# Ledger of designs, part 7: designed miniproteins, single chains, continued (3)

Each design is a single chain, and the fold is of that chain. pLDDT is the mean over its residues in the fold that is shown.

## One batch from the design tools (miniprotein)

Design m8211
Fold by ESMFold2-Fast:
Structure m8211 (fold): chain A 69 residues (1-69)
Amino acid sequence: MSEAEKQKVRALAREVQRLLQKMLELGKDTSNPDKNREEIKKLEEQIKKLVEEIKKLTGNTIYVQLPKF
C-alpha cells in the first residue's frame, strides 16, 4: 500500500472506533429503547460500510468486535 492509502485506512479505522463509542453510549441510555435500537442499527450499517472500504483498500477482511447490548 502507498503511504496515502495507509493514512486513509487509519482515518477509516478511527471513524469505526468513534461509531463504536457512540453505540456504547446509546446502549446505556434507557430513556427511549426503540429509538436507540434504530440508531444503533444505523451505526452498525455505517461501521459495515467503513469496514468494506478498508477491505477494498487493504484487500483483507478486518474483524471488528461489535458491542453486545
Scores: mean pLDDT 74

Design m8212
Fold by ESMFold2-Fast:
Structure m8212 (fold): chain A 87 residues (1-87)
Amino acid sequence: SIVEEAEKLKKAFLELMEKEKVPKEIKDWAEKQLDEFIEALKNKDLKKAEEIIKEMVEKANELDPKSRFLLLMMAHELRDLLEKEKK
């Protein structure tokens, strides 16, 4: 299931952000975005899922290099999942 794959990615990214000492505010924000993305996938709301990915990319531009890199990597993985769902 694509939803199960997204939930596994959420867990992996949250653990990675914790290990890399990403600021709690950024980690909490990212967790909320991932939860909303998973909900959008469950509801087959591909437009909302797309908007969440775009918001992550925009937010990354405001962050320190490490947090920016991790958030962009996350956005890329979510994009790959969304492309699989569109097929």
Scores: mean pLDDT 85

Design m8213
Fold by ESMFold2-Fast:
Structure m8213 (fold): chain A 71 residues (1-71)
Amino acid sequence: SARDALTAEALALLEELRPYLSEEQYAAIKGLIEAEDYGAAFVALVSLRPELPEEAHPTFRRLLEVLLSLR
C-alpha cells in the first residue's frame, strides 16, 4: 500500500541519518515509527535538528515530510 511504501521510506531515511544520531536517539525514533506514532516521531526528530550537519538537512527535511504525510 502507499502507507507501507511511505513507512519503508521513513525507515530508510532514518538509516541515512543514523551516523549523526546516538544509538538511543535512533532506537527511540525507529520505535515510534514502527509503533505508527508518527506525531511523536516528528516531534522527537525536530528536537534533533541542531545536532545535524548541513549535508544531512535534505534527508532530515524529507523524513519530516514523510512523517507528516503518515499522520
Scores: mean pLDDT 86

Design m8214
Fold by ESMFold2-Fast:
Structure m8214 (fold): chain A 99 residues (1-99)
Amino acid sequence: MVTVEKIQKAIKEVKEKFKVSEDLIALLREFGRLLLKHNGDIEAAFKEFLKTSPYFKEEREEMLKKLDEGESIEEIIKKSKLLSKKEKEALIYFIKLVS
């Protein structure tokens, strides 16, 4: 079961390991909120995250199409042009911690 405590612990581990911006930490908190809303369904949470987050606006349709075609969330994140290498690694690590 995904809990608030599990999400908070995952965010702390990402922050300590990658020393990412507060903007990315805010993004991870929002994704964590969506994970709780979807009872730990990573795919459902990620679909809503792409639809609602202004961060992915320019790549949203392409990313959603790739998810529907069966591409993994990790591969979709790796192919993003909006995320830096460090942000991609941090987001993928977060997803692995909360899976």
Scores: mean pLDDT 84

Design m8215
Fold by ESMFold2-Fast:
Structure m8215 (fold): chain A 113 residues (1-113)
Amino acid sequence: TKEELEKALEYLEKAAEYLEKAIEYLKKGDSEKAKEYVLKAKEYLGQAIKHLEKAGPIAEKALEYAKKALEYAQKAIDYLDEGDSEKALEYAEKALEYAKKAAEEVRKVIEEL
C-alpha cells in the first residue's frame, strides 16, 4: 500500500542520515561514534525492509536495494570490530549508496500510485 511505502521511505531516509553521520565520524577517526551510528542505520534499514515486504511486488526493486544496504552496513560493523576503519568506511559508503537508491526507488513507486 501507499502507507507502507511512505513508512519505508521515512525509515530509509533516517538510515541514510545515520550512515552519513557514521561516515563523518569515520573520517574524523572516531570509530566508537561511527559504530553507534551504523547500528542505528541498521535498525532503520530493518524497519524499512519490513514495510517494503508488506507493500508487496511493487516494492521488489526498493527491497533489493534496502537488503544490499543492510548487508553493507553489517560489513562496516564487522570491519569496525576488527579495527579496520578504512574497510569500514568503504562499506559504510556502499551502505549509504544503496540506502539512497532504495529511497529513490520508493519515491518513484509512490509518484506512480
Scores: mean pLDDT 91

Design m8216
Fold by ESMFold2-Fast:
Structure m8216 (fold): chain A 76 residues (1-76)
Amino acid sequence: EKEELEKRKEEAIRKGTDYLIENEDDEKKKEIIKKLTEAILNRDIEFIEKLLKEEPDENMKKLLEAVLERLKEEEE
């Protein structure tokens, strides 16, 4: 049950990020969104933490932090 719910969340995240990528003209931001999406889909918390440490954009850092907290809750 939780496993199915998690798969549905992954699909929703993928569709959401694809939509954001299609509406984003900045190639650098598209790249970051793609990397984040793949890390979320793989539930790779350590990789997302690494992205956060390497990210220079404060708004993107806040997004990465929010995603990390969400994923850590799901790992419960």
Scores: mean pLDDT 69

Design m8217
Fold by ESMFold2-Fast:
Structure m8217 (fold): chain A 82 residues (1-82)
Amino acid sequence: DEEIKENVENIVFSKDPKKVAEALEKLSKYDKEKQEKAAELLQLASGQPYVPGLAELIKKKDYDGIKKLLPSLEPKIDAALK
């Protein structure tokens, strides 16, 4: 849905670390189906092929794990956690 897309776009494209942090928090509070959809969209938006396990890392707020699977997002996640 549009909310999932907006949160994914904020993580990938926003220059505002607060928006990235808020989007990551919202994704972690989603149900499993929405987390799986968000993981699929994050992979597409970051230019990465499908990688299993990303939805579980989102649920656990395992940001180190997310950075390992999607290294292009490392600067965005690091800025959000400061």
Scores: mean pLDDT 78

Design m8218
Fold by ESMFold2-Fast:
Structure m8218 (fold): chain A 81 residues (1-81)
Amino acid sequence: KIKFSFNTVSGKINLADIASAIKQAAKELGIDVEIEKIDYVADKQATVTVKLSNPEKAGDLAQRIKEILGSDVFVNYGPVA
């Protein structure tokens, strides 16, 4: 499992846009992704826990998600216990 953290410098975090970006990035990279949990932390911050078919591709997935969401959104990722 991987946890993605999202922070925006403009406006509010949109959970639907985040979920859509994750699904689009996964499809483009040929990665099977299951969204297990979405936490809306604040107007400008959210975290998403996902299952990946290939955890080694988490970095590629994070980079593509960032490209889809644009420069105002910062994406970080890490393992989940």
Scores: mean pLDDT 78

Design m8219
Fold by ESMFold2-Fast:
Parts: sequence; C-alpha cells; structure tokens
Structure m8219 (fold): chain A 61 residues (1-61)
Amino acid sequence: GMSDEEREEALREGFREVTLQLIEMGVSADRLLESYRFLAENTGFGREYRMAVEAVEEVAS
C-alpha cells in the first residue's frame, strides 16, 4: 500500500490545489486559517486540518 510519507505528500498537494482554487474564488486566506485552526483543535482530524493550515500559509505567503 501507500507509505505514510507518500500519503502525506499527496494530501499536502491536494490541500494546496484546493486552497489555490478557494483564494481565486475570493475566499479570504485569513478566514481559511481561522476555520482550519479551529477544526484542527476541535475535531478528530487534527493532522489533516493542520496540513490545510500549512497549505494556506504556503499559498498566501
């Protein structure tokens, strides 16, 4: 099966692509960061939402 490293890279790339599309549609990077940070702290998907935060920071910087 897919290694943890390969899976992590695929998820990061996916989050980056989705984030680019959302920002192009006019969604605020600050709003995305606030929402994903909240979800990372308040859901069972903390790792995934932290990757989403990282993607927003990389795209918006």
Scores: mean pLDDT 81

Design m8220
Fold by ESMFold2-Fast:
Structure m8220 (fold): chain A 81 residues (1-81)
Amino acid sequence: SAVDELVAELEALVAELERLVAERRDKLSPQQLANYERAIATARALIARLRATPAPSAEDVAQLRLAVRELREAIEELKAL
């Protein structure tokens, strides 16, 4: 399903963001680090909620698409460091 594909994509993006945050830790301010850690926690909570949801709504799909876009942007910011 579209939800299953988006959840899998979001999980891959969370793993990549966690890796980049760890690799770039010395280049990040405390506020930047806290912001990335919050983004990771929020994405993980969304993944857990949707995995527990038997019939995801169109709003759930929209939230997944937004989360995917936001994590992709965060990853590109970290790659530029």
Scores: mean pLDDT 88

Design m8221
Fold by ESMFold2-Fast:
Structure m8221 (fold): chain A 85 residues (1-85)
Amino acid sequence: AADAYTVLAAAGGDLKAAGVAVSASARRVGPNTAEVVLEGADEAQAREAARLLRRGGEQAVKGGTASSFSAEARGRVATGVLTAP
């Protein structure tokens, strides 16, 4: 099974490589839970990053890869939280 940290670290790196974030960092916040933080160049970029994270997270939950996912943007920062099954 995919580790939550590994999944979100990869997603954050991909979004940074695609130019949707200027920085990306991921961390473990629980045994099966990880958080990714993406900084946008502006609030519009942060909202786009959160939208893409939310889309990916919803697909992961539907596919059984995650038990839960949330993403939000506040100012220039987008945050995603994923819990593995």
Scores: mean pLDDT 85

Design m8222
Fold by ESMFold2-Fast:
Structure m8222 (fold): chain A 74 residues (1-74)
Amino acid sequence: MRRTLLLFRIISLSSEVMVEIERAKREGDEEKAKKLTELLNKIDEFGKNSSTYSVGEIEQFYRQMEKEFEEIKK
């Protein structure tokens, strides 16, 4: 199902963000670690209410989070 696929993509993105937080902390990049932690918090908050969102809302959220993650990695 499209909804299930999008939720799995969000879970995968969350895992990638967690790995990057650990990397930034090891490298002493406090600003990057803070931005990544804020992104992870947004994903977690969305996940708590994911059953209330439409497929289109989940897709838009995923695209926005992926874009923010790429900007932070620059």
Scores: mean pLDDT 83

Design m8223
Fold by ESMFold2-Fast:
Structure m8223 (fold): chain A 91 residues (1-91)
Amino acid sequence: LSPEMQEEVDEAMRLISKSVAAIGLRNNGREDEIPKVQDLIDKAFDYKKQGDTKKAHLYYAEMYQLMSDVSENPEAQKTMKEMAEKYKKKA
């Protein structure tokens, strides 16, 4: 992908990620965490745009860890924790 196309894809993924996270948090009764999770997503994408892939990965990992911690579904909790660990290793 060209840098311009990558930026458009990243912005679309930011909006999708924020929407999906908000829905998940509402479904688990954790609307209080929506601002924090959306801030983590914004920071991850902002750092990626700046070329700071390490910080981007660390903020993504923190977001997935939080989503794992609030999930009452064992399969979702496991999947999100595995994603958090993968992003920490990429950092």
Scores: mean pLDDT 82

Design m8224
Fold by ESMFold2-Fast:
Structure m8224 (fold): chain A 68 residues (1-68)
Amino acid sequence: AMSTQEKQQQVLLRGFKVLVDLLEAGVAREDALKAALDKVRELGKELGLSEQQIQDVEAQLRAAADHM
């Protein structure tokens, strides 16, 4: 079974991929980030992550976006 940390890592990597793919397609940063965060919440809920655990992943994705 996947640990909480492994689930958070999978959700983060998937969200990051959505963000990068949309930015490379020329989608505006704010719209790309919103779509990536929506994917993080969707997958986090599917994997049974708590609201706090999902928020931790969202914070990491926002931090990564700030360096792009």
Scores: mean pLDDT 86

Design m8225
Fold by ESMFold2-Fast:
Structure m8225 (fold): chain A 91 residues (1-91)
Amino acid sequence: MTDEEAAEAAQRARETRDPRLSLLPLEIAAKVLGAKKVLMMLDGEPVGELSPELLEAAKEAGVRELALLVKDEEDLEAYIEQLRKLAEERK
């Protein structure tokens, strides 16, 4: 996978919050392992290292499966905010 293809795939994964496409990041994460930080949750349980704040935000949003490609702490904070926003809309 080229850097451009990886960027497009990450962009698509970010925009796709469709239940069908929520699993696409898992395949992307497997292909880019080692190039970027990968945060993953399956069946409501963390796989590998996962921020407690991210895990709590995902639980409040009702998210059971999650795979994120994170470049830095700002990306992580943005995902946490989006999960909190989903939890707010669910109320």
Scores: mean pLDDT 60

Design m8226
Fold by ESMFold2-Fast:
Structure m8226 (fold): chain A 70 residues (1-70)
Amino acid sequence: SMLEEYAEKILELYKKDPEDFEGMAKLLLEAQKELGPKAGGEILKILEERGVSKETLDKIEKAAIRLLLK
């Protein structure tokens, strides 16, 4: 699915640069733009199930909110 494809892209970025919360957030927002407003929450759930920590997921979500408030 496209949700799994976006989740894999974010997970690969996390493996290469675990502190690039803004880069991961940009991919999350791209997914929301393409797949609808619920896609971000669904992708974060997939990432949690794949072992990404709740702390990291919170940082990604906060980065996405900062990008949207521009």
Scores: mean pLDDT 86

Design m8227
Fold by ESMFold2-Fast:
Structure m8227 (fold): chain A 83 residues (1-83)
Amino acid sequence: SLDEAIERLLKTTKEALQKDPRLPEEVRKLMIEALDAFMAGQYDKAIELLNKALRIAEELGDEATVSLLRNMIRLVEARKAAA
């Protein structure tokens, strides 16, 4: 299901954040806060935080993180629309 896909993506992202020492601390903090907001049902806040992380990743030229964040935002938006 879409919710299972979102949960898996966020779980994988959280694990990657915890294991990647090269990821900027600000991006890590924003992504963790976005996960917490999503789990609390605060979808708009999660989207806002993910967009802030996306901006930083774009400025750093981290195409892999940009792609991941864009995918996460789309899934959160889809979950919000289905709620």
Scores: mean pLDDT 80

Design m8228
Fold by ESMFold2-Fast:
Structure m8228 (fold): chain A 74 residues (1-74)
Amino acid sequence: SKAEELQKKADEIVEKILKEKDLDKVKELLREFLRIAQQLAQELLKNGDYESLQQAVKKYTEKFEEIKKKIEEL
C-alpha cells in the first residue's frame, strides 16, 4: 500500500540520519523525513488506520530521541 511504501521510506531516512556524521546532511535528511512523515500521517488518516498512526507516532518519537542524542555527540 502507499502507507507501507511511505513507512519504508521514512525508516530508510532514519537509518541514514543515524549513520550520518555531517550535521548539514543530517538537517537535509531530517527535512526529508518530516515531509515523508507528514505524507504518511495524511495517508493513514485518509484510510482510517488509527492503530498504525498511533504505532508510527510512538516509533518515530523514539527514533527522534535517538537522533537527538546522536546530534549531541557530533
Scores: mean pLDDT 84

Design m8229
Fold by ESMFold2-Fast:
Structure m8229 (fold): chain A 60 residues (1-60)
Amino acid sequence: MEHFEKGKEYALQKDWDKAEKAFVAALLEDPENEEVLKYAKEVSEAARKAREGKEPVLPK
């Protein structure tokens, strides 16, 4: 699956947005693919933590 391989490449480059989109496309093609599901969850969580981490350090 091309989308899965592209997602892995983007994740290695730390391009979380592109990696997430690629894994979402891979899941749309094969939603039961366990490997894609694992990568999609890990990349999505890593991206969210990186972005959300900025909010808790901004006390309001």
Scores: mean pLDDT 70

Design m8230
Fold by ESMFold2-Fast:
Structure m8230 (fold): chain A 80 residues (1-80)
Amino acid sequence: EYVEDDVEPEGEVLGITDREAYREANRLAAQIERDGLTPEKVAELVRAVERMLAPLDPAEAARMVALVRQALERAMARAA
C-alpha cells in the first residue's frame, strides 16, 4: 500500500539497518493514520525502534528512542 521506495543510497550494513527501522516505523505510522494517534500505538512504535537499535550501544539506542518518543508526543498533542 504505502510506497517507501524513493531513492535509496548504496548498500551499507548501517544503511540497511536504518532502512529496516524506518520500515517498521512506517508500518506502525500507517496504523496510527487509520486509527488515529493513541498512546498504545505510540508506545508500540517506540518499542519497535528500540528493538531495532538494540544491537547498538545502549546509550545511543536510548537517545534515539527519546527523540522518537518526543516527536510522537508532539504529534499526539497536535492531533488532539
Scores: mean pLDDT 60

Design m8231
Fold by ESMFold2-Fast:
Structure m8231 (fold): chain A 74 residues (1-74)
Amino acid sequence: LEEQLKTLEEALETLKTKSQEEAIEWLREQLSKEKDPLLKSALELAIQFVEAGAVEAAIQVVEREIAYLKEQLS
């Protein structure tokens, strides 16, 4: 959970600060290492939105997943 939260927070920073190309490269690398099916789905969806030019939608996907995991950590 803590590592998953860290990965999503890094994804959020990457989406806000890096180019579209760099963000896609980073997200694909994280996706290849991720074992949690919920986080894999969130990363896949974020990649799809970034590839479509909808970076704001990708940010919203990541933010919702961060909120969900924070609730699970209680």
Scores: mean pLDDT 79

Design m8232
Fold by ESMFold2-Fast:
Structure m8232 (fold): chain A 91 residues (1-91)
Amino acid sequence: SQAEVNAIIDKVVSLYNSGKNEEAAALLKENEALLKENIKGPEIYALQAGYLEQIGMKGLANEIKELALQFGLKQKDLEKYINFGKAYALV
């Protein structure tokens, strides 16, 4: 469900922001199939931007962030999915 996906994303972001990278990575790996099926629309651009930013591709990350905003993603959700993408880059 979307509620289940949102709970997993929120937990991963919380673990990542707390420096619990191993726990964040384990939770991502455990739920990878569910997350891939359910993260769609402009949220995928925000996730990709976070990933690119974490691996040092800041210019491309900024271009992809603009796409997420153009497709209607709100700033609060942009930040959440960027942090999720940063966590994902550490797996």
Scores: mean pLDDT 82

Design m8233
Fold by ESMFold2-Fast:
Structure m8233 (fold): chain A 79 residues (1-79)
Amino acid sequence: SSETEELVEYATEGLKDVKKEAILEYLREVRHVSEEDLETLAKKSVEDIAEYLVRVAGVDTRERLEEAIREIRRLSEEL
């Protein structure tokens, strides 16, 4: 849907300057993504991980995505 595509674009833009490790840590700790899936995602681009966040990990509303990006940015600064 156009709404989902807009969320993926927003996620990609919001995450382009963060450490990939922070996105993976968020997925592990907050979204409980399996270690097998995290190992696969670690080999992907930030853009592909952003798409996973929206389409698979259930961060599928603007409000949830804005909250997720804030937490990921916080984690990125601590790493």
Scores: mean pLDDT 85

Design m8234
Fold by ESMFold2-Fast:
Structure m8234 (fold): chain A 95 residues (1-95)
Amino acid sequence: MREKYKKILLKIAEYLYEKGIISEEFLERLKEAIENDDEEELAEISREIGKYLTTREQKLEYLKIVLEVLKELGMPEEKIKEIEEELKKALEEEK
């Protein structure tokens, strides 16, 4: 659902801000796009976030955040484990 996507983007942006990868201005831009339901801006921000996820460590942290958000949104643990295994396999194949 759309709300899951917004929550995932926000968690990723907060992580990148904590690590000093993105500016406070970028984080505020995302928050305003979420509040205004600006789908074009959310799509652009999502693409920009993807450019910051360049290292294996950052990609693994992204996976961890996605799984935690899905758990918080009530996805069954069995389904989360299935998604985790598929995403880990994809990361291993990116070598």
Scores: mean pLDDT 72

Design m8235
Fold by ESMFold2-Fast:
Structure m8235 (fold): chain A 62 residues (1-62)
Amino acid sequence: SMKQQREQLLEGIRHATLAGNEAERQARAQGLSNREIVMIEVQAFGEAFKQFLAEEKARQAA
């Protein structure tokens, strides 16, 4: 249903945000530039979001 899709997207955003924040923290600890930190954070967010959606799709197919 549309409600289930919306809830999954919101949960995916939550998981992706946590992954992005962790990647940012690690990049700052490594002494990377602000530009590099932003790029790493965005990449980690996108990857985590895609993985969450793929896992939910696999769960529904089982």
Scores: mean pLDDT 86

Design m8236
Fold by ESMFold2-Fast:
Structure m8236 (fold): chain A 57 residues (1-57)
Amino acid sequence: SAAATRLAAGVAAWGARDGGASPELAAKGHQEIARGAGGDPEEGARAGREAAVKSGG
């Protein structure tokens, strides 16, 4: 569901910031969330990488 996807993405993003996860780990997390939600895993990975980079800058 969209709500579950948003919640999971939020938790993953928060964990990446707090845990110091690399952009690659964030990409894998978002890829997994996208796959579970029936979305595009490659787009999820790209979004995760961008989010981690922006959080670090």
Scores: mean pLDDT 64

Design m8237
Fold by ESMFold2-Fast:
Structure m8237 (fold): chain A 59 residues (1-59)
Amino acid sequence: GRKEELLKEAEEIAKEIAKIDPVIGKVAMKEIRELRNASVEELEKLLKNLKKALEQLKK
């Protein structure tokens, strides 16, 4: 379902973050775990924040 798609995308981004910074990547994975049962809206906010974090780390 939609939540499963968002969780999968979030985990993929967290893995990319972990390749650059393992500590931040670990924090991102913990946030995903804590939000597994959250609303679609909360998961979309998490995903947006993870994408921004990855973008900042890539500069």
Scores: mean pLDDT 83

Design m8238
Fold by ESMFold2-Fast:
Structure m8238 (fold): chain A 77 residues (1-77)
Amino acid sequence: SEIEELREEVRRLVEEALAVSTDPAQRAEIERLARDLFAAVDELVARGDYELAIEALRRGIELFKAILERIKAEEAA
């Protein structure tokens, strides 16, 4: 399903961000953001709000892409 495909994309981005982040505080924040996102999506799915769940996952993808790009830019500077 679209929701499962988007969840997998978020998981891949979170895993990549954690792989390149060595700062414990940054790693904890990435894990917290991912946990909060999946909890919110699970609540929306349980309510039958599939469109909102899809939008939350898409915003999550953009958030984790931005985090990953920032970490890579900081490593290059």
Scores: mean pLDDT 86

Design m8239
Fold by ESMFold2-Fast:
Structure m8239 (fold): chain A 85 residues (1-85)
Amino acid sequence: MAEQVAEELEELYKIYKDERFLELAEKAKKAKTPLELAEILIELAKLLAEDERLSEEEKQDAKEFLEKAKTEMEALKKKIAEAEA
C-alpha cells in the first residue's frame, strides 16, 4: 500500500510539477500505519482542491473527498483510542 501510494504521488509530481507531491511521496514511503497513509491521502485531496489548474467540478470533487476522508480518519482514530483503553 505505502509503496503504491508513493509511486502514484511521484507520477502526480511528473504531471503537475509541484514539490508538495514529492513531499507526500516521501511521507508515504515512511508511513507505518493505515492512519498515516490516510493522513497523506487527505493532504493529497487538499492539494488537488487548491490547484488552480483543475476545473471547478474537479476541485469540488476533491473537496467532497477531503471532507469524507477527514470524517473516516476521525472515526478510525477513535477506534484505535478505544482499542488501546
Scores: mean pLDDT 72

Design m8240
Fold by ESMFold2-Fast:
Structure m8240 (fold): chain A 58 residues (1-58)
Amino acid sequence: TGAAQRGELNRRVRELLERGEYDAELEMDVAYETPEGVVRTRRVSLSGEQMRALGDFL
C-alpha cells in the first residue's frame, strides 16, 4: 500500500527521536491506496512504545 504522507510521518518520528521524547503521542492523517485502487485517509496515532520500535529501523 502506498501512502502519500509517509515522508511527513517519518520526518516527525525522527524529530521526536532527536529530542528524546519517546513518550510523546504523534497524530496525523495518512492517505493510502487499497488493492482495488481506492484512495482512503486514516488518522494514525503512535505511542512511545511504537516510536521506540520505529527508531530501530530509522
Scores: mean pLDDT 60

Design m8241
Fold by ESMFold2-Fast:
Structure m8241 (fold): chain A 100 residues (1-100)
Amino acid sequence: SSVRESLEKRLREELDRTIEKYGLSEEQKKLAYEALDALLKGADKEKITELLTKLAENKVPLTGLLAFQRLMFILLGKIPVLAEEQRELLERLGFPLPPP
C-alpha cells in the first residue's frame, strides 16, 4: 500500500528530525531506529518492552522528545487496547498515553 509506504517515510523523517534537534549520540540513534523498526514490523509485547527499557537505560530523553513520543503513540495506536503492563511501562518512561 502506498499509504503504508508514505506513513513509514514520514515516521522515519520525524525521528530523524528529533535525533538532529536533540543531538542524540550514535548509541541513542541506534536504539531509537531499532525501536522504530521493531514497531513497524509488528514486534510482540516482549520485544517492545525490551526496546523501551533499553531506551530508558541508555538515557534517551523520552520526556521532551515530542516527535519521538508521537511516533511511538501513532504506532501503538494500531493496537486497539494496550496491555496493562505496556501502559504501566509507557507511563514510567514518560510516553504520552491515550486519554482514558
Scores: mean pLDDT 61

Design m8242
Fold by ESMFold2-Fast:
Structure m8242 (fold): chain A 71 residues (1-71)
Amino acid sequence: GGPETEEKIKQAAKEAQKKGDGAGAVAAAHEGLLLNNREAARVGAESALKTPGVSDGERALAERLLKEAEA
């Protein structure tokens, strides 16, 4: 995706973080990786880790996705 797609993913991750939606932030990170957009994936994963009330499973997924985005 182009810069517009990257911004949409980053925006979705930030909105999910504001709403306490850990699953939504993780989904944004995963979408970034599927599009081979490491920056979008990184922002999504970091947003999930900063989301209040994120589950242990969502945190584990976010940490894995962050590691993949940084590789």
Scores: mean pLDDT 82

Design m8243
Fold by ESMFold2-Fast:
Structure m8243 (fold): chain A 99 residues (1-99)
Amino acid sequence: MSPGERDIEAELLRFQARTLVKQGKYEEAKKLLEEALKLLGRDPTAFEKETLAEILEAEGKLEEAAKLYEELVKEYEKHGRKGLAEEYRKKLEEIKKKL
């Protein structure tokens, strides 16, 4: 597959995974996200980390989800996205109460 074709396929898969998370289809979402990350061959961005954190939370992997939400808070603070950083701080606090 050419680099451009891989990028288009990976972009579609990552958006499909996010849609599946919104539908509560976490197992299917995880498979598509893992395929997208494999095709991209790079570290996850905030978008993929958000999707993965929600999947891990739904799977009851609260410690792993908390770690990703903490990374998201730091990334959004660094990029001046105060509203998103605050949203994920609240998510992190809720998860920490369950640990």
Scores: mean pLDDT 81

Design m8244
Fold by ESMFold2-Fast:
Structure m8244 (fold): chain A 63 residues (1-63)
Amino acid sequence: GDLTQFIQQLDSRIQQLDAQIAALQAQLKQNPSDKALQLQLQITEGVKALLQGMKSFLEKKQK
C-alpha cells in the first residue's frame, strides 16, 4: 500500500539510529560521567522512540 514505502523508510532510519545509539553507549561505557554523551544518547533515543511510535501507528492502520 501507499504507506509501505514510508514504513520501510522509517525502518531504515530506526536502524541507523540503533547503530548510533550503540556507538554512543560504547563511548559512554569508556567515559560514564560525560554529560554531553549522556545528553546526546537521550536525544537519539528520544528520536528513535518518536519514529517507532509513528511506525506502530502506521502499521496499526494497515493491518
Scores: mean pLDDT 84

Design m8245
Fold by ESMFold2-Fast:
Structure m8245 (fold): chain A 70 residues (1-70)
Amino acid sequence: SIEEYLEYIEELALEKAELAVKYLSKKEALEKFDEYYEYLLKTASEISPEVKEKVEEIMKKIKEEFKKRL
């Protein structure tokens, strides 16, 4: 389902953000996050506008929390 897909994307993005904060420089972590964000938005837009909008909301929220920790 779309709900299960969105939960999976959120969990995966949070895991990637935690690893980036732990192992990468601040600059590298932000660059890798932005690359992944752009990739997800592109793939989500191919599925539907609704999925894209929800993925965008999830990723923006994660990025805000991520930036506070850098």
Scores: mean pLDDT 81

Design m8246
Fold by ESMFold2-Fast:
Structure m8246 (fold): chain A 83 residues (1-83)
Amino acid sequence: MELTEEQREELRRVGRRIAERLEELYAENAEEFAAMSDEERAEWVERKRREILEELLREGEITEELLELIERLEEEGRRKLAE
C-alpha cells in the first residue's frame, strides 16, 4: 500500500508528537523505568504509546481515520516480524 504525501506528513507529525510525549514520560518516571526489565520496558512503551494515541484523539489532534491507519500499519509490522 502506497501512502499519499499528506498521509506520510501526518504520520511523521504524529510520530514526532508520540516521541516527544514518551520523552516527557521517561523523565517523569525515570526511577520506575530504570527498575524495569527489558520486557517490562517494552510493555510500558507500548502501553504509553496507546495512551498517547487515545489522548491525541480526545484532544482532536488526530482523526479516528488516522488512528485506524496507524493501528493497521502496526498490525502489518507485527505480521512481518512474525514471518
Scores: mean pLDDT 76

